# Designed miniproteins, single chains, continued (5), part 100

Each design is a single chain, and the fold is of that chain. pLDDT is the mean over its residues in the fold that is shown.

## One batch from the design tools (miniprotein)

Design m19460
Fold by ESMFold2-Fast:
Structure m19460 (fold): chain A 121 residues (1-121)
Amino acid sequence: SPPISLTQSGGGTVPEGGSITLTGTVSGVDISKEIIVWEQQKPGEPPQWLGSIDASDPSDSTVHARYQGRFTLSVDVANNKVYVHMSNLRKEDTGTYYLGIGYGPGGGVSVRGQGVQVTVV
C-alpha cells in the first residue's frame, strides 16, 4: 500500500481575537473511513489532543472543552481535505498544530503531519 501522507497548510501570525483556518490534505488512505485528530503542541511540551472528527460521519466531531465554541472541525471528503477553523484566538492558543489519523475513539494518533505554527499577538 502507498504510505499515508498528511500535508498541512495555513498558520501564521494572527491578532488576539482574530481567526485563522488550518488545512490538511490527506493521501494514501480513504479518508471517509478515518478518524481525523488535531493536536496542539506548546514549546517544551508533548502534543495535546485538541479535537477529533469522524470523516464517515462528519457531524460526529468533538473539541476539547478549552476550544469549544471557538474551534470547529470539518472535512471535505470529496477532495480529501480536513480543516480546523480557529476563532476568537487567545495568546495561549499560540503553538504548533498537528493533523493526524486516529486509531479510533479514545486511541492515539497513528500518523501525524508536519505541523503548522500559529502565533497570536
Scores: mean pLDDT 85

Design m19461
Fold by ESMFold2-Fast:
Structure m19461 (fold): chain A 65 residues (1-65)
Amino acid sequence: MLSEEERELVRNLVEASDLPEEQREAVTELVLATLQAMKDAGVLEPEELEPAARVIIKTVLDRNA
């Protein structure tokens, strides 16, 4: 389970990314779920969490998908 500090970091990054207010909660949940799945799979070290969150948020913002 992600710590409260990790959850706050993700929420802060989502808010800093200038996402529409309506999408912030959904994007935050997506990022948190993805990071949790990566931790469960053993592919995410604690020190890599912030860089991984930033990449996921940037990918969501890149609407060319």
Scores: mean pLDDT 76

Design m19462
Fold by ESMFold2-Fast:
Structure m19462 (fold): chain A 81 residues (1-81)
Amino acid sequence: SPWDELDRVVKELAMRMLEAGVPEEVVVALTRRLGAIAHAHRDDPVLALREIRAEIEADERVPADVRAGALARIDTLLASL
């Protein structure tokens, strides 16, 4: 399921941000926002993934290497749909 893979990507993003020293409140706020986007577009996983990708890409609080890894995984998931 694209939703199960997205959940895995978001959890790994959160873990990598915490490992990089990003404050827990920032990580929680971002993951809640990504979850809200996924819920709002439940019937359109391609649109949900594109919006989540744009949100991660625009969030300067995500370290550049962590962001690049998350975007690459979302791009792979989009290519499978």
Scores: mean pLDDT 88

Design m19463
Fold by ESMFold2-Fast:
Structure m19463 (fold): chain A 86 residues (1-86)
Amino acid sequence: MDEELRRRAEELGEEAVRLAGETSPEVTPYVRNAVQTILGLPPEKALEFLERLLDSIRRSSSLSTKVQQAVVHSITVTAVWTGYRG
């Protein structure tokens, strides 16, 4: 159901912001902005892109701040470009 998918998406978004705050505080504002944007998508798409965002934060935590910002921005742009269709 839509409600369950939306709740799961919100939980993933909160986890992404928390993880960014713990591993890369400099990137946290970019992650917050990405989460806010992605949560505006249909619940199924929000889940897909938030899982991708969380995975990217885990994978890029050892990379430079500029690379981490670029990765978050790329995911956000892709989410907006593909997620609002439907």
Scores: mean pLDDT 79

Design m19464
Fold by ESMFold2-Fast:
Structure m19464 (fold): chain A 82 residues (1-82)
Amino acid sequence: EIIVKLILNEDGTVEVTIIEGDKVIKKKIETAEELKEFLKKYIGIDPEGENIVEVINDLIKKADSYEIKVEGKDVIITLTFK
């Protein structure tokens, strides 16, 4: 089971946290291309999209479960993959 936490900031950047067992990987990402490469490298998923929001939306569709929370101006998305 892999948990992916995404914090979509007001400026359009995203902070990605990947949790797999006791392994935690964090990265701040500014482009759709960097986000796709990061997800493919660490979780083996290849989401589609031309911008960060589109990549996140496609990733949500591919997840086994998801939770979305708004915290101030940031959107926090938690995704679970089995």
Scores: mean pLDDT 85

Design m19465
Fold by ESMFold2-Fast:
Structure m19465 (fold): chain A 100 residues (1-100)
Amino acid sequence: AKELAEEGKREGREGEELGREGRGVEGGREAAEGGGLAAKAAELGKGDEELGKLAAEAGEEAARGGVAAARAGGEGVAAGAGGAIAGIGAQVQGELAAKA
């Protein structure tokens, strides 16, 4: 669970960097992958406050990456929006996992 959350956080940050470079499609893809990993970490971390919190943090980073990718414009808008949605969902799941 911790490794998945850390990987998801890294993917989200890479998505943000790619979005800032104008590589919105690639950035959105990384952000969406990061969100998926964060959601997986939340499922595995249910009832563990520390793991749920790490999953929520990874989801938040993925959401930021998705937003940055969408701001790159063009085809990056759709990919970035998908990444942002995935990240937000993972953040919520991580917060719920921490409270379980």
Scores: mean pLDDT 81

Design m19466
Fold by ESMFold2-Fast:
Structure m19466 (fold): chain A 104 residues (1-104)
Amino acid sequence: MGRVGEATFTVPEGATKVTITVENLGDAPVRVFVYVDGELKAEFELRPGEKATFTLEVKPGSKITVRAVSDSAEPATVKVTITDDNGNTTTLTIELRPIEELPA
């Protein structure tokens, strides 16, 4: 059974650029999707212990959503660190949970 999790961050006032680091703390590969206001901006895969860092131009009040998916039944946790251009850092932890909405 696959696992999925997501977290959303709202860009603070005065921030125009964010640096996002995503780290796979689990024991299974995960695929990561990064959305800004619902638009896909980045997609990549992380093996256990791998991390990816990238920078996005953003607007204050925009919503950044990080979604992680695993095809494994193994527990998976993804750490997201977001640093804005004013030096503020926010850390989010995404725990991937079993996909419970199985269609008939």
Scores: mean pLDDT 82

Design m19467
Fold by ESMFold2-Fast:
Structure m19467 (fold): chain A 64 residues (1-64)
Amino acid sequence: SSLQKQADELWKKLVEVSAQLAALREQIRRDGGTPARRAEAQALLDEGTKLAKELVALQKQIAA
């Protein structure tokens, strides 16, 4: 269905954002956080949270 395709696309985006956030957090842990790096991490976290909420909502619709 189109909802499943949307969920698959959101999952792909979430995986990409999560990987970027994990890599940036590891860099911050190893090399220390600059204000710029912390701001980038927060932006990625916010985007990941948004995508995860959208994915959960779509999965709930698919299950109904």
Scores: mean pLDDT 85

Design m19468
Fold by ESMFold2-Fast:
Structure m19468 (fold): chain A 95 residues (1-95)
Amino acid sequence: MKEEKEKLVEEALRLAEEGVYLLSSSSTLERGKELIEEAIRLAEEAVGKKGAEIVRELIEEMVKIVSLPSLPAEEKLQLIEEARERAFEELKKLL
């Protein structure tokens, strides 16, 4: 059912972003990895292997953005929002 799968995709993208932010601190690293793994599982459940691939690519892109040393926080947030929107659009095409 497309509507139910779309909700799984939305949850996967939310958990992926939250997980990436948690990777930035040693105290939350374990929780961040847990959320990332859950996000990938939800994407695979909703869309299959291609969904898991898209979410892994998004996570890698978001980690790269967060790791940029000289970029202001507001700019990083904009890039992350753009990356999430692109991933959501690609995932929706596969539903």
Scores: mean pLDDT 85

Design m19469
Fold by ESMFold2-Fast:
Structure m19469 (fold): chain A 81 residues (1-81)
Amino acid sequence: MRPLTPEEERELEELERRLLEAARRAAAAIKDPIKATSVLMYALAAAEEARFLLGEGRREEAREVVERAIEWLRRLEEEAK
């Protein structure tokens, strides 16, 4: 994994911000603290995968990983209601 360029770091920060917001909403909706922790761990894993993909120049795949993670988190939030 190579260091990210400043442009890639800015893109990753925006992706991580959106992912963290979705994860916090899902975790808040889930009443089980073990499941809530698993959701946050999943979000961290998705962010790390996106960082790796950006470091490989795979920018579209990084966005796809984050968008799929956000969609899954939104479904979990909806199911927990």
Scores: mean pLDDT 81

Design m19470
Fold by ESMFold2-Fast:
Structure m19470 (fold): chain A 77 residues (1-77)
Amino acid sequence: MEKLKEEILKRAKEIAEELAELQKKEAGVSEEVAEEQKQTLLDDIQTLLDQGKIELAEESLELLEEQLRAFKEKAAA
């Protein structure tokens, strides 16, 4: 169980970092705002994991992956 939580957090951090980088480069978001948004996303997922809501944390991660993909598609257009 602990290993799964660790893997979810690690993946969430990777996605959140990538989103923050794209927001700074493509959307003109400030570094401060991008970092704040990243931290909020990570805190939300960590809260779900701390509450034992692993399936909800996985669903949140899936939504973040979809958001990242959509943002990359927008940046490519």
Scores: mean pLDDT 79

Design m19471
Fold by ESMFold2-Fast:
Formats: structure tokens, C-alpha cells, sequence
Structure m19471 (fold): chain A 101 residues (1-101)
């Protein structure tokens, strides 16, 4: 389940920001967002994109941590939150897949 959640979250973020799943993995491993700025942009636009991507990656890390803690502790409240998160992520992936022919 954790690996399925990670793949769903990578698909969502990849679609939102135009990065590959492999690039998302590198960013999660600590590679700077600035190294993925493949096209010259104004400093303001670059910093805005970096801030958005950083916020999305921080959100993703928190969701993965929540899911891991739910499984490791067996806490019913955390398990309920994890189940809701998984269902929401699956719904978003299904929506993204419907946009593809």
C-alpha cells in the first residue's frame, strides 16, 4: 500500500508540475529544485515555481509519513486518515487517466 500511495502521489505531482516521476524521486532524495529548471525564466518566475514544487514535495512527504505511521502503529484514527488519503489519491489518478486518450 505505501508503494502504491507513493506512485499515485508521484503521478499527481508529475502531472501538476510537468516533471517526470524519476525527477520527483530525485527531489524527494534531496536534489535541489533549481537543478530541474530546464528553461531560462525570470528570477521571480523561477522562485515561484521552486516555492510551489517545494510545497508539493513537503506535502507529499507528510502524506507518506502519515501513511507509514498508520501502518506501523495500527492507530485506528491514523488508519482512517490513511484510507481517506488513499481514496482521494486514487480518485485524482483516475481523473488524470481520463484526460489521456
Amino acid sequence: MIEELKEMLKTIISTMVGLSKEEIDELLAGKPVSEFDRVARSERERKTVEAVVTALLDWMRKQIDLFRRAIETGDPDLLAQAAALFAQAKQMVDFIERLKP
Scores: mean pLDDT 72

Design m19472
Fold by ESMFold2-Fast:
Structure m19472 (fold): chain A 69 residues (1-69)
Amino acid sequence: SPQAKQQLIADLKAASAALDAQIKSLDQQLKQAKAQNADPKYIKQIETKRLWLQLVRDSVDHLIERLEE
């Protein structure tokens, strides 16, 4: 139904916003870790987690675009 589709789009947009907030938090952590010359392995772990969250967020955004067609 149109109502169910609009609710799904709203829920996905909320999920995308939550993922964006997590990515921004990791960007701040990464900036701080690099400024403090933290262990390269630790920096790599943050970068890997950020990349994974970005892929998940991009997948959610792609689904929103397809539903809005």
Scores: mean pLDDT 89

Design m19473
Fold by ESMFold2-Fast:
Structure m19473 (fold): chain A 92 residues (1-92)
Amino acid sequence: SLADLDRLEAEIDETIAYIRSLPPEERQRLAVRLAGLLAGAARRLGDAALAAEAEALEARLRTEEPTDADFERLRALGLRLVALAKAALAAA
């Protein structure tokens, strides 16, 4: 439902805030995992460009500590994915 997707949007912000609060090593590990989850979800929704963008971010985060800009990218990717899911639900 639309209400479930609005809840997921709030959960994205809460998840990013939580990851940002963690020690550097755990913060990097969970940021990599989140980028990978977003890439997988984008592939399942059929958005190859969004999946490629998330995969590129995942690859970089494996070798570099996440910056504030990286968390903003993770948030933007998550919100784009929610918008894509809302569009798919409306088309059904």
Scores: mean pLDDT 84

Design m19474
Fold by ESMFold2-Fast:
Structure m19474 (fold): chain A 95 residues (1-95)
Amino acid sequence: PAVEMALDYAKSLIEKGQFEKAKALLERLLERTKDDPVARARVLYQLGIVYEKEGKYDEAIKYFEEAAKLYRQSGLTDFAEEAEKRIKEVKEKKK
């Protein structure tokens, strides 16, 4: 359950605009979740949100694409579709 509390803390940091702290925490979680595709997808999705909120749209798209791929490979179609929807929204902001 270590990933759940850390993800909740990362989400709190993102909402407070503490993007550098959120990224540092999420990158550490990414290393800890390398053998857990669902947990890794959740971490990648939050990294996508951080980069999107920073206006770094290419990085955000990359993270959302990796998250969607892992969600689909894990049979979590609804989560994959949410990530794919977010990619479309970010692409519209980039134009």
Scores: mean pLDDT 87

Design m19475
Fold by ESMFold2-Fast:
Structure m19475 (fold): chain A 99 residues (1-99)
Amino acid sequence: PRTPVLTLEQLRRLLARVRELIELLKKNKDKSPEEVIELLREFREEALARETDPELRAHLEGLVDELELIIEKYGIDAGIEFAEEYAGALEQQIRALES
């Protein structure tokens, strides 16, 4: 098996943050893309203030940057779908490491 890029603990912490982000997006589905992008920026600042792991910080920044682009171009439902697929990929990696 390939050595994972992130540890099991890092994957679990990243998944928890991604799930928080999905809930934020779902609660704000009625807002404009511009308003949702501002909420994503606030989420990024709060998440980075609580996270000291540089690999997790990089993944969170990259995820939020990608979500901003997707929401700007394709709307909030596309952003939710992307975040759910991202969470699913993390859940698959966690299962592989636990088996």
Scores: mean pLDDT 83

Design m19476
Fold by ESMFold2-Fast:
Structure m19476 (fold): chain A 99 residues (1-99)
Amino acid sequence: GIAENLAVGEKAAQNIADAIVRGGGPEYEPVAQELKDRLIAAMRKLAESVEGRKEVAEVMEEVATTVNELGLSVMDEASVGVGLIGVAVSALALVKELK
């Protein structure tokens, strides 16, 4: 259902934030929290309508750009990448539920 798919996406967003803090250190907690909150907000908008998928894609791109700029280790970037796959899977499931 929509709520279950949204919960998967919210967990993926938390995993992204955790990976950024783990790799970048506590100085990046504000950036990680902002990206997490924006991903969750975009996913919640997608849960209301398919129009939200553009916002999810935009925030995912911003996460990828920010992580590349932060210069995280390859392993921490890979952890963020796995989280982004989780967000994408959740978003695809939400789009299917809304069709």
Scores: mean pLDDT 81

Design m19477
Fold by ESMFold2-Fast:
Order: C-alpha cells, then sequence, then structure tokens
Structure m19477 (fold): chain A 87 residues (1-87)
C-alpha cells in the first residue's frame, strides 16, 4: 500500500529526529518502530475488499499514536536527565 509506505516513512523520519535528540533511548524507539510496523502490516494485509477506508483510518491513527508515543518517550527521557543533573 502506498499509504502504508508513506506513513511508515513519516514515523521513521520522526523517530530518527527523536533518536538524534535522545540517543540513550534509541533501542526503545527502534523496538517500538518494529512493533508498530508489524501492527500496520497486519492492518494492511487484512481483507482489502471489505473496508479499505477503515484500514486507511486504522493505519493513519496507528501512525499518529506512534508519533505521539515517541514524543512522550522523548519528554520522559529529557525529564529524567534533568532530574539526574539536578540531583
Amino acid sequence: SKLLERLLSQIRDHADRAISLVPSISDTINQMLNDTTVIMNGIASSRKDDSDGLKELMMTLTAQSTIDWIDELVREEIEKRERERAA
């Protein structure tokens, strides 16, 4: 699916920026990308004839949730590092 490839590329680009900002959690972010890729491929490989619109919506929402989750992981790591610096 062209949409799947576009969404996965968008997630990867966002993740690469996050890893550049907080390299200490690169393994966690990469594991999450692998898990999200499996989920999104599962959605894309379901019966295409029944609800292409629902599959596109589910993939789009999964991509947005993944981006939001990456942002939260970055926030948590920055907060942790600030606490360690202040202690």
Scores: mean pLDDT 81

Design m19478
Fold by ESMFold2-Fast:
Parts: C-alpha cells; sequence; structure tokens
Structure m19478 (fold): chain A 79 residues (1-79)
C-alpha cells in the first residue's frame, strides 16, 4: 500500500519536473533540447514500470503518456 502512494507521488513530481525541463530546454539549442527530452522520456519510462510493478495503473499511464510526448518532441526537433 505504501509503495502505491509513494510511486504516485514520485510520478507526479517527475511529470512536473519533466514539464519544467522541457520548457527550459526549448530556450536553448535544438541539440541540447533533444538530449534533455530523450533523458526525460527514459526516466519516465522507468517510473512507469515501477508504477506498473506496484499496481498503480493511473501513475503508470501518466508516466507513459509524458514519456511519449517528450520522445515525439525530440523526434520532431531531430528532423
Amino acid sequence: MEKIEETQKKVDEAVERANKRIEEALKGTPEQAVKEFRDVAEELRKLAQEATDVGNQDAATKAVEMARKAREIAEELEK
């Protein structure tokens, strides 16, 4: 039970940090932004797996969606 609540908070905080990292990276060079977005996507994918492992599907879905968005932005900037 504790792990579900802990993972939810961890995912919520990671998503908030991811949004701030994305906004900050967009102020820099495209190359730096791509690297930051890829790092954010990988971190969130690991958190989604942790959330799935403890049975928190809502947190897992939130992390997966944010990871996907970060990856899509990185791919768009690499074009």
Scores: mean pLDDT 80

Design m19479
Fold by ESMFold2-Fast:
Structure m19479 (fold): chain A 88 residues (1-88)
Amino acid sequence: DEAEKEIEELTRKAIELIEGLKEKILELIKEGKIEEAEEMAKKLKEVVAETEALLPSIEDPVEKAAAERALPVAREAAKEVEEAVKKA
């Protein structure tokens, strides 16, 4: 159905952006740009926390479903980059 297609498309776009940001942060660490990587990792963690807090109040069922599907990927990405920054 149309709503499911919209949810899938929005979820895919969100995951692509999250994975792209993760890759960029990891590349900054590899380049020795630790301070910049730390700032981006902190922002990603903040966005994840804000999305989790707002999730119960999202009234649009398409946006809520997409956020629910993308959130686990965002949590793992945030953890991975935070750990990578700490090890750098």
Scores: mean pLDDT 85

Design m19480
Fold by ESMFold2-Fast:
Structure m19480 (fold): chain A 79 residues (1-79)
Amino acid sequence: MLKEVATLGPFVVYADDYPTVRLYLVVDKETGELLGTVVVPLETPEEEAIKKALEDGLERAEKGLISEEQRRKLEEVMA
């Protein structure tokens, strides 16, 4: 089960634990759209992991993989 670890404006950050790594997911609360994801070692600080997941979101935006509305929200959260 995904656990909520942070709220960043319109986004929820979830984490899921595995034996050696943790998965982070950035999801829009209203649409349920996945914006970004990262897999990091368990010892990685939560703030660093969240930043990397948001950076994945920006890369997805550049590739046209997320909506224009979600890209705008992501830019506002990261400003």
Scores: mean pLDDT 81

Design m19481
Fold by ESMFold2-Fast:
Parts: C-alpha cells; structure tokens; sequence
Structure m19481 (fold): chain A 80 residues (1-80)
C-alpha cells in the first residue's frame, strides 16, 4: 500500500539523516517530502524518484548522500 511504502521510505530517511550534516538533512527532508507527495498523488516510481532527486538537489544535499538515498529508495520499490 502507499502507507507501507511511505513507512519504509521513512525508515530509510531516518537512517540517512543520522549520518548527514544539518545542511544535508534539510535537502534530504525536502526530498523525502516531495517523494511522499508524489506517492500520495499516484505518480510512477520514476516520477517519485525524480521528485526526490530534484527537490533534494535544490535544497543542498551532497552528491554522495543523494546517490545513496536513490539506491536505498529504489530497493524499497523493488521489495514492494
């Protein structure tokens, strides 16, 4: 369900946030919210990941954290 996917993404977000700087956490949090909004709007996996990436980049996420987050989010969709 959408709720289950959002819940699993929230767990990934929590893990990534623990090792992120305050500046990176802002980008990660903004990206996560954009992904949740896209899921609730019924967007495709590709559109959800794009919304996350574009929003996180605009809000100062590092390239390394962005690539890790994309990989971890992709794994959630593959499992679901």
Amino acid sequence: SKEDIIGELALVFGELAQKATPEQRKGLAAGFQAAVDAIEAGKSKEEILKAFEETAKKNGISEELLEEAKKRFEEVFEKS
Scores: mean pLDDT 83

Design m19482
Fold by ESMFold2-Fast:
Structure m19482 (fold): chain A 81 residues (1-81)
Amino acid sequence: SPREEFERRVRERFDEATAALLLAIYDEAAAESDDPEAVVRRFMALVREAYAAGRLSEEEVKRAALILGEILDKVRAERAA
């Protein structure tokens, strides 16, 4: 699933605390909609809030956004086929 792939990739790339935060953000974003565009929009809003609160660095924001984007691009491609 996209959730399982996101968990695997963030656990490989971030420390345990940051990975746990990103997974919580993903779960909140995905709870409102299964539409990839809505998930990305909500995820990025929550990630920006975490950055403003000092919980994520700029590099961590960029890396998390890239990971989510790659996963959801794959979901879009599978739905278009």
Scores: mean pLDDT 82

Design m19483
Fold by ESMFold2-Fast:
Structure m19483 (fold): chain A 81 residues (1-81)
Amino acid sequence: MTVEELKELIEKGKTNNDPEGLEAIKYIQQQLAKFYAEHGEELEKLDDLEAFELLIKWLEEQGVPQPVIELIKELAEEDLK
């Protein structure tokens, strides 16, 4: 899947309560929550750029697909501030 296809799936979850879209949203939220649980204390000491770099490396180490990493990066850009 491309990042565009994942964005459309997420939009269907948010606007039409589509089960597959909601599962995709839940998966992304679970990855972000897991990252915060493991690195939340470290994030308090990092600036936004350093936090993004840590997040991307962590997601790659977890074996998260690249299109999902790109979407999580966009979400984290809003939420890590």
Scores: mean pLDDT 74

Design m19484
Fold by ESMFold2-Fast:
Structure m19484 (fold): chain A 70 residues (1-70)
Amino acid sequence: SAQERAIERGRRAIEEASEELRELNREIGEKLREIGDAVDEAIARSKAAAAREGREAGLAAFREALARLG
């Protein structure tokens, strides 16, 4: 019936919206992980540079590593 078709359309619309929200949340999670990884790399580079060349060089290395995010 037309009523059954309307109910089925409503159910599918809710299902589609829920799936789209899940996918969006997954994409946001992936982007946040990529940012986290880049920050961790910048910290590791800064520590390595500081150990060899001192504080000023460590800060420069950190800034250069973060520039790769832009």
Scores: mean pLDDT 79

Design m19485
Fold by ESMFold2-Fast:
Structure m19485 (fold): chain A 66 residues (1-66)
Amino acid sequence: GREEAVSITAGALLGMGEALDARLRGESPEESERRGEEAGRSIKGPASEEAGRLGRLAGRKMAEGL
């Protein structure tokens, strides 16, 4: 639903931001992925699990792309 999409999108954006911050600080790809997942999960809503998963994926892709 719309609420799920909003939660997932917010989680992905927060996850990308945290992952980018971690990578710019020279943290490991694993740490970047972890921070992205935690940021996504911080969005308490109908899709918090999916938001966390997408935040983790964003973290991994940022780590691979930098």
Scores: mean pLDDT 72

Design m19486
Fold by ESMFold2-Fast:
Formats: sequence, C-alpha cells, structure tokens
Structure m19486 (fold): chain A 80 residues (1-80)
Amino acid sequence: KAEEMKRALLLAADLRIEYEKDPEIRAHYEALKQAIEENNFKSVQEIVDFALAHAKTLKDENQRKNEEMLIKSMADNILK
C-alpha cells in the first residue's frame, strides 16, 4: 500500500511537470518527486503527511486546497 501510494503520487507529479506551464509550480512538483524518491516511507499515512506539508509551500490558497484534496483522494482510493 505504501509503495502504491508512492507510485500514484510520483505519477501525479510527473503529469504536473509535463503539463504545467508555471515554472514555480513545476519546481514544486519536481521537489516533491525528489523528496518522495529519497525517503523510505513505511505507510500511506507517512506519505500523505509529507505531501500535505509540501503542499503548504504553494503560494496560492486555491492551489493548496486542490492539492490537499488530490492527495487525500489518492490515499482514500488506495486504502479502500
């Protein structure tokens, strides 16, 4: 389950990097991807907690809320 959450988050980050036109938002997802790859998370909750903390670095409130919802939705689908 933790590996499944890691893969889902990495795929979401890769899609954002590919399609996002804002270089600051791209840099945000590149940093998230590197951090997920470098850390050996043991649970879905550890990955969620980390990703939610990283989402707080986004300057726009609506972008933060959308990212938090996406992270939570991915976790809910994996933990079913």
Scores: mean pLDDT 77

Design m19487
Fold by ESMFold2-Fast:
Structure m19487 (fold): chain A 67 residues (1-67)
Amino acid sequence: SAAEKAGQYAEKAGAAARAGNEEVMEREIRLSEEAGGSRDYARKAAEAAKAGDSQAAHKYSLLAEKG
């Protein structure tokens, strides 16, 4: 579903952020929004992942799916 894709893109944004790849992070955040997800929550998921907070990153990825 579109919601599952939004969450998947938010999770990929988090992985890219943790790896230090800001270009990929920004692209994945945009793809999450285009799939109907919340851009704000996708960005928060990426920021939490970059900070090493995997629990917060996962929570925000799930919230991104809801739009």
Scores: mean pLDDT 82

Design m19488
Fold by ESMFold2-Fast:
Structure m19488 (fold): chain A 88 residues (1-88)
Amino acid sequence: PLSPLTEEDLKKIEAVAPPILAELRANAASLPEPDAEELAAARALIARLLADPSPYARRLAELLIAGLEAIPVPAWQELAAELRAALA
């Protein structure tokens, strides 16, 4: 198992997440199409976070899904929609 996510870790991530999401959106046209391995890795990471009962882990999962939604690449958009449905 991975080390548990702390409140301090989440605060650091939340501080950088908005500018990173804006940068991903701005640079989306120059990003390559993800391969199956990259999509599987992203899905596995978010699934692990959603399995964690910590509200910090859930918040991190929401931020990561928002990051994927910011990338206007069809494969990332499809994965983001799937994962967003899992949050509901």
Scores: mean pLDDT 70

Design m19489
Fold by ESMFold2-Fast:
Structure m19489 (fold): chain A 69 residues (1-69)
Amino acid sequence: YAEKVAEEIEKINAEIFGVPFPKNVEELKEMSELIRKKIEEMLKTEEGREELKEKVKELNERLEEIPPA
C-alpha cells in the first residue's frame, strides 16, 4: 500500500509539472532535476510565481485525495 501511495504521488508530480513518469531510480532523479529547473524558472518572473502557486495548490488538493495508509 505505501509503495502504491509513493507511486501515485510521483505520478501526480510528473503530471502537474509536465515531465515523464519515472520507471527507475535514475529516471526519478532526472524527473526531480527537471521539476527543480522548472520551479527555478518560474520563480524568476511574477507570472511564473503565480503559475507555481496554482500548481502547488493543485498538487496539495490531489495529494489530499490519496487515502491514508
Scores: mean pLDDT 74

Design m19490
Fold by ESMFold2-Fast:
Structure m19490 (fold): chain A 85 residues (1-85)
Amino acid sequence: SMYDKQLKMNEIIEETRRQMQEITDEAIRNNVPLPELIARLQKLIDEAVEQLRKLGYSQTDIDYARGVLLNERYGALGRYVQAKK
């Protein structure tokens, strides 16, 4: 159903956001260089997008999910920079 598809997309987005938060917290604790954190976060976004594509989501749905995850990346990078002050 359309409802089940929406729930599954939200689950993938939420799990990806959780992993992005964990990687960011680890990067802050372990002094991971900023370019490495950026690369790790981008990999998670790319993997989530590919998962949605394989599950048959529309380009509109994929673009929405990417937008949410790019916003999460923006917040994560802000947290990293603030923590290094």
Scores: mean pLDDT 90

Design m19491
Fold by ESMFold2-Fast:
Formats: sequence, C-alpha cells, structure tokens
Structure m19491 (fold): chain A 90 residues (1-90)
Amino acid sequence: AEKELERLIEDIERAIEEIERLNAEGDVSPEAVARRIGLVLRAMGAAIQARLLNKRHGLEEQHRRIGELAARAGRVAGLSEKSIEELREL
C-alpha cells in the first residue's frame, strides 16, 4: 500500500509539474491545451485513488497534500477559484 500511494503521489506531482511547465512556455495550441487537460484528468483520478487508499491513520497529512495537488492541477487547467477550493477539499 505504501509504495502504491507513493507512486500515485509522484505521478500527480509529475503531471502538475508538466502542466505548469507548459503554461510557463505559453503554448496555447489546441494540442497543448488538450495535453494539459489530459494531464489534469489523470492527476485528479490519481488523487481520488490515493485518498481512497489512505483512509486510515496518517490520513490528515496525506489528505492535505493530495488536496493541494488536486487544487494545483485545477488551477493550471484554468478552473475557477471556487472549483479549485472544491478540489482542495476532496
């Protein structure tokens, strides 16, 4: 379970870093936008799975970290501030 959770968190972090890099480069082509959306959806799916795996002791710290990663993914996808806060609460 620990290694699976660690891999999920790493996958989320890598996806967010990739999205942030693409945003910094200013690539607004349809292909780049689609890639960012795909990475956001992947990160959100992994975040949900990570939370389901981490429902025991230690949940509070991991829950917060996963929520922040989901919020960052939503922000780089161009979601509203309200939607980003809702993602943080997941």
Scores: mean pLDDT 71

Design m19492
Fold by ESMFold2-Fast:
Structure m19492 (fold): chain A 90 residues (1-90)
Amino acid sequence: AEELLERAREYLERGQELLAKGRALIDEPRALDYLREAVEYYGRALAALGELHRAGVVTPETVALADRAAAGLAEAGALIAEAEAALAAR
């Protein structure tokens, strides 16, 4: 349980870092690599939190982390669409 929670925190932090980097480089082809990697880490965070929730470990912290991961995933997806459209216009 604690190991899954720790991994979820680490995945969320890494996802947020990659999202910020992708956003900063949005007009560059490499932005897509960072944003897609952010999606992967947010997905891993949600998977770890989902495993905890299925095991009955539902706390205010696990719910808050899941909400943050879901929000980050949605933002990363929107930025991927924006970056793909910008690159296609070149």
Scores: mean pLDDT 86

Design m19493
Fold by ESMFold2-Fast:
Structure m19493 (fold): chain A 93 residues (1-93)
Amino acid sequence: AEATRKRFEENLQLARKTKEDNPELYEYGMKLIEEDPGRGANKAALRFTAYTGDKELGSRIGGGLQVDYGREKIEEEKRKAELEQALAQLAAE
């Protein structure tokens, strides 16, 4: 839905801004998500809440990081699929 997409994009924008303002904090948040996929986003949100002093903002940044992590994983799988397809086409020629 468009409303859901807009919300995810807004959260992603906040995460991107955090990456510019404090790249170490962004990297740490991404690591928390990687190490604990079920709880890492919540752990990142708590860290951002402590940093910003705003629970809502911290939660939104944490959500944005989870979206960003998911997008990177999808892009990696897409690259693998494109490579496999290219190799199959070369084998057919």
Scores: mean pLDDT 76

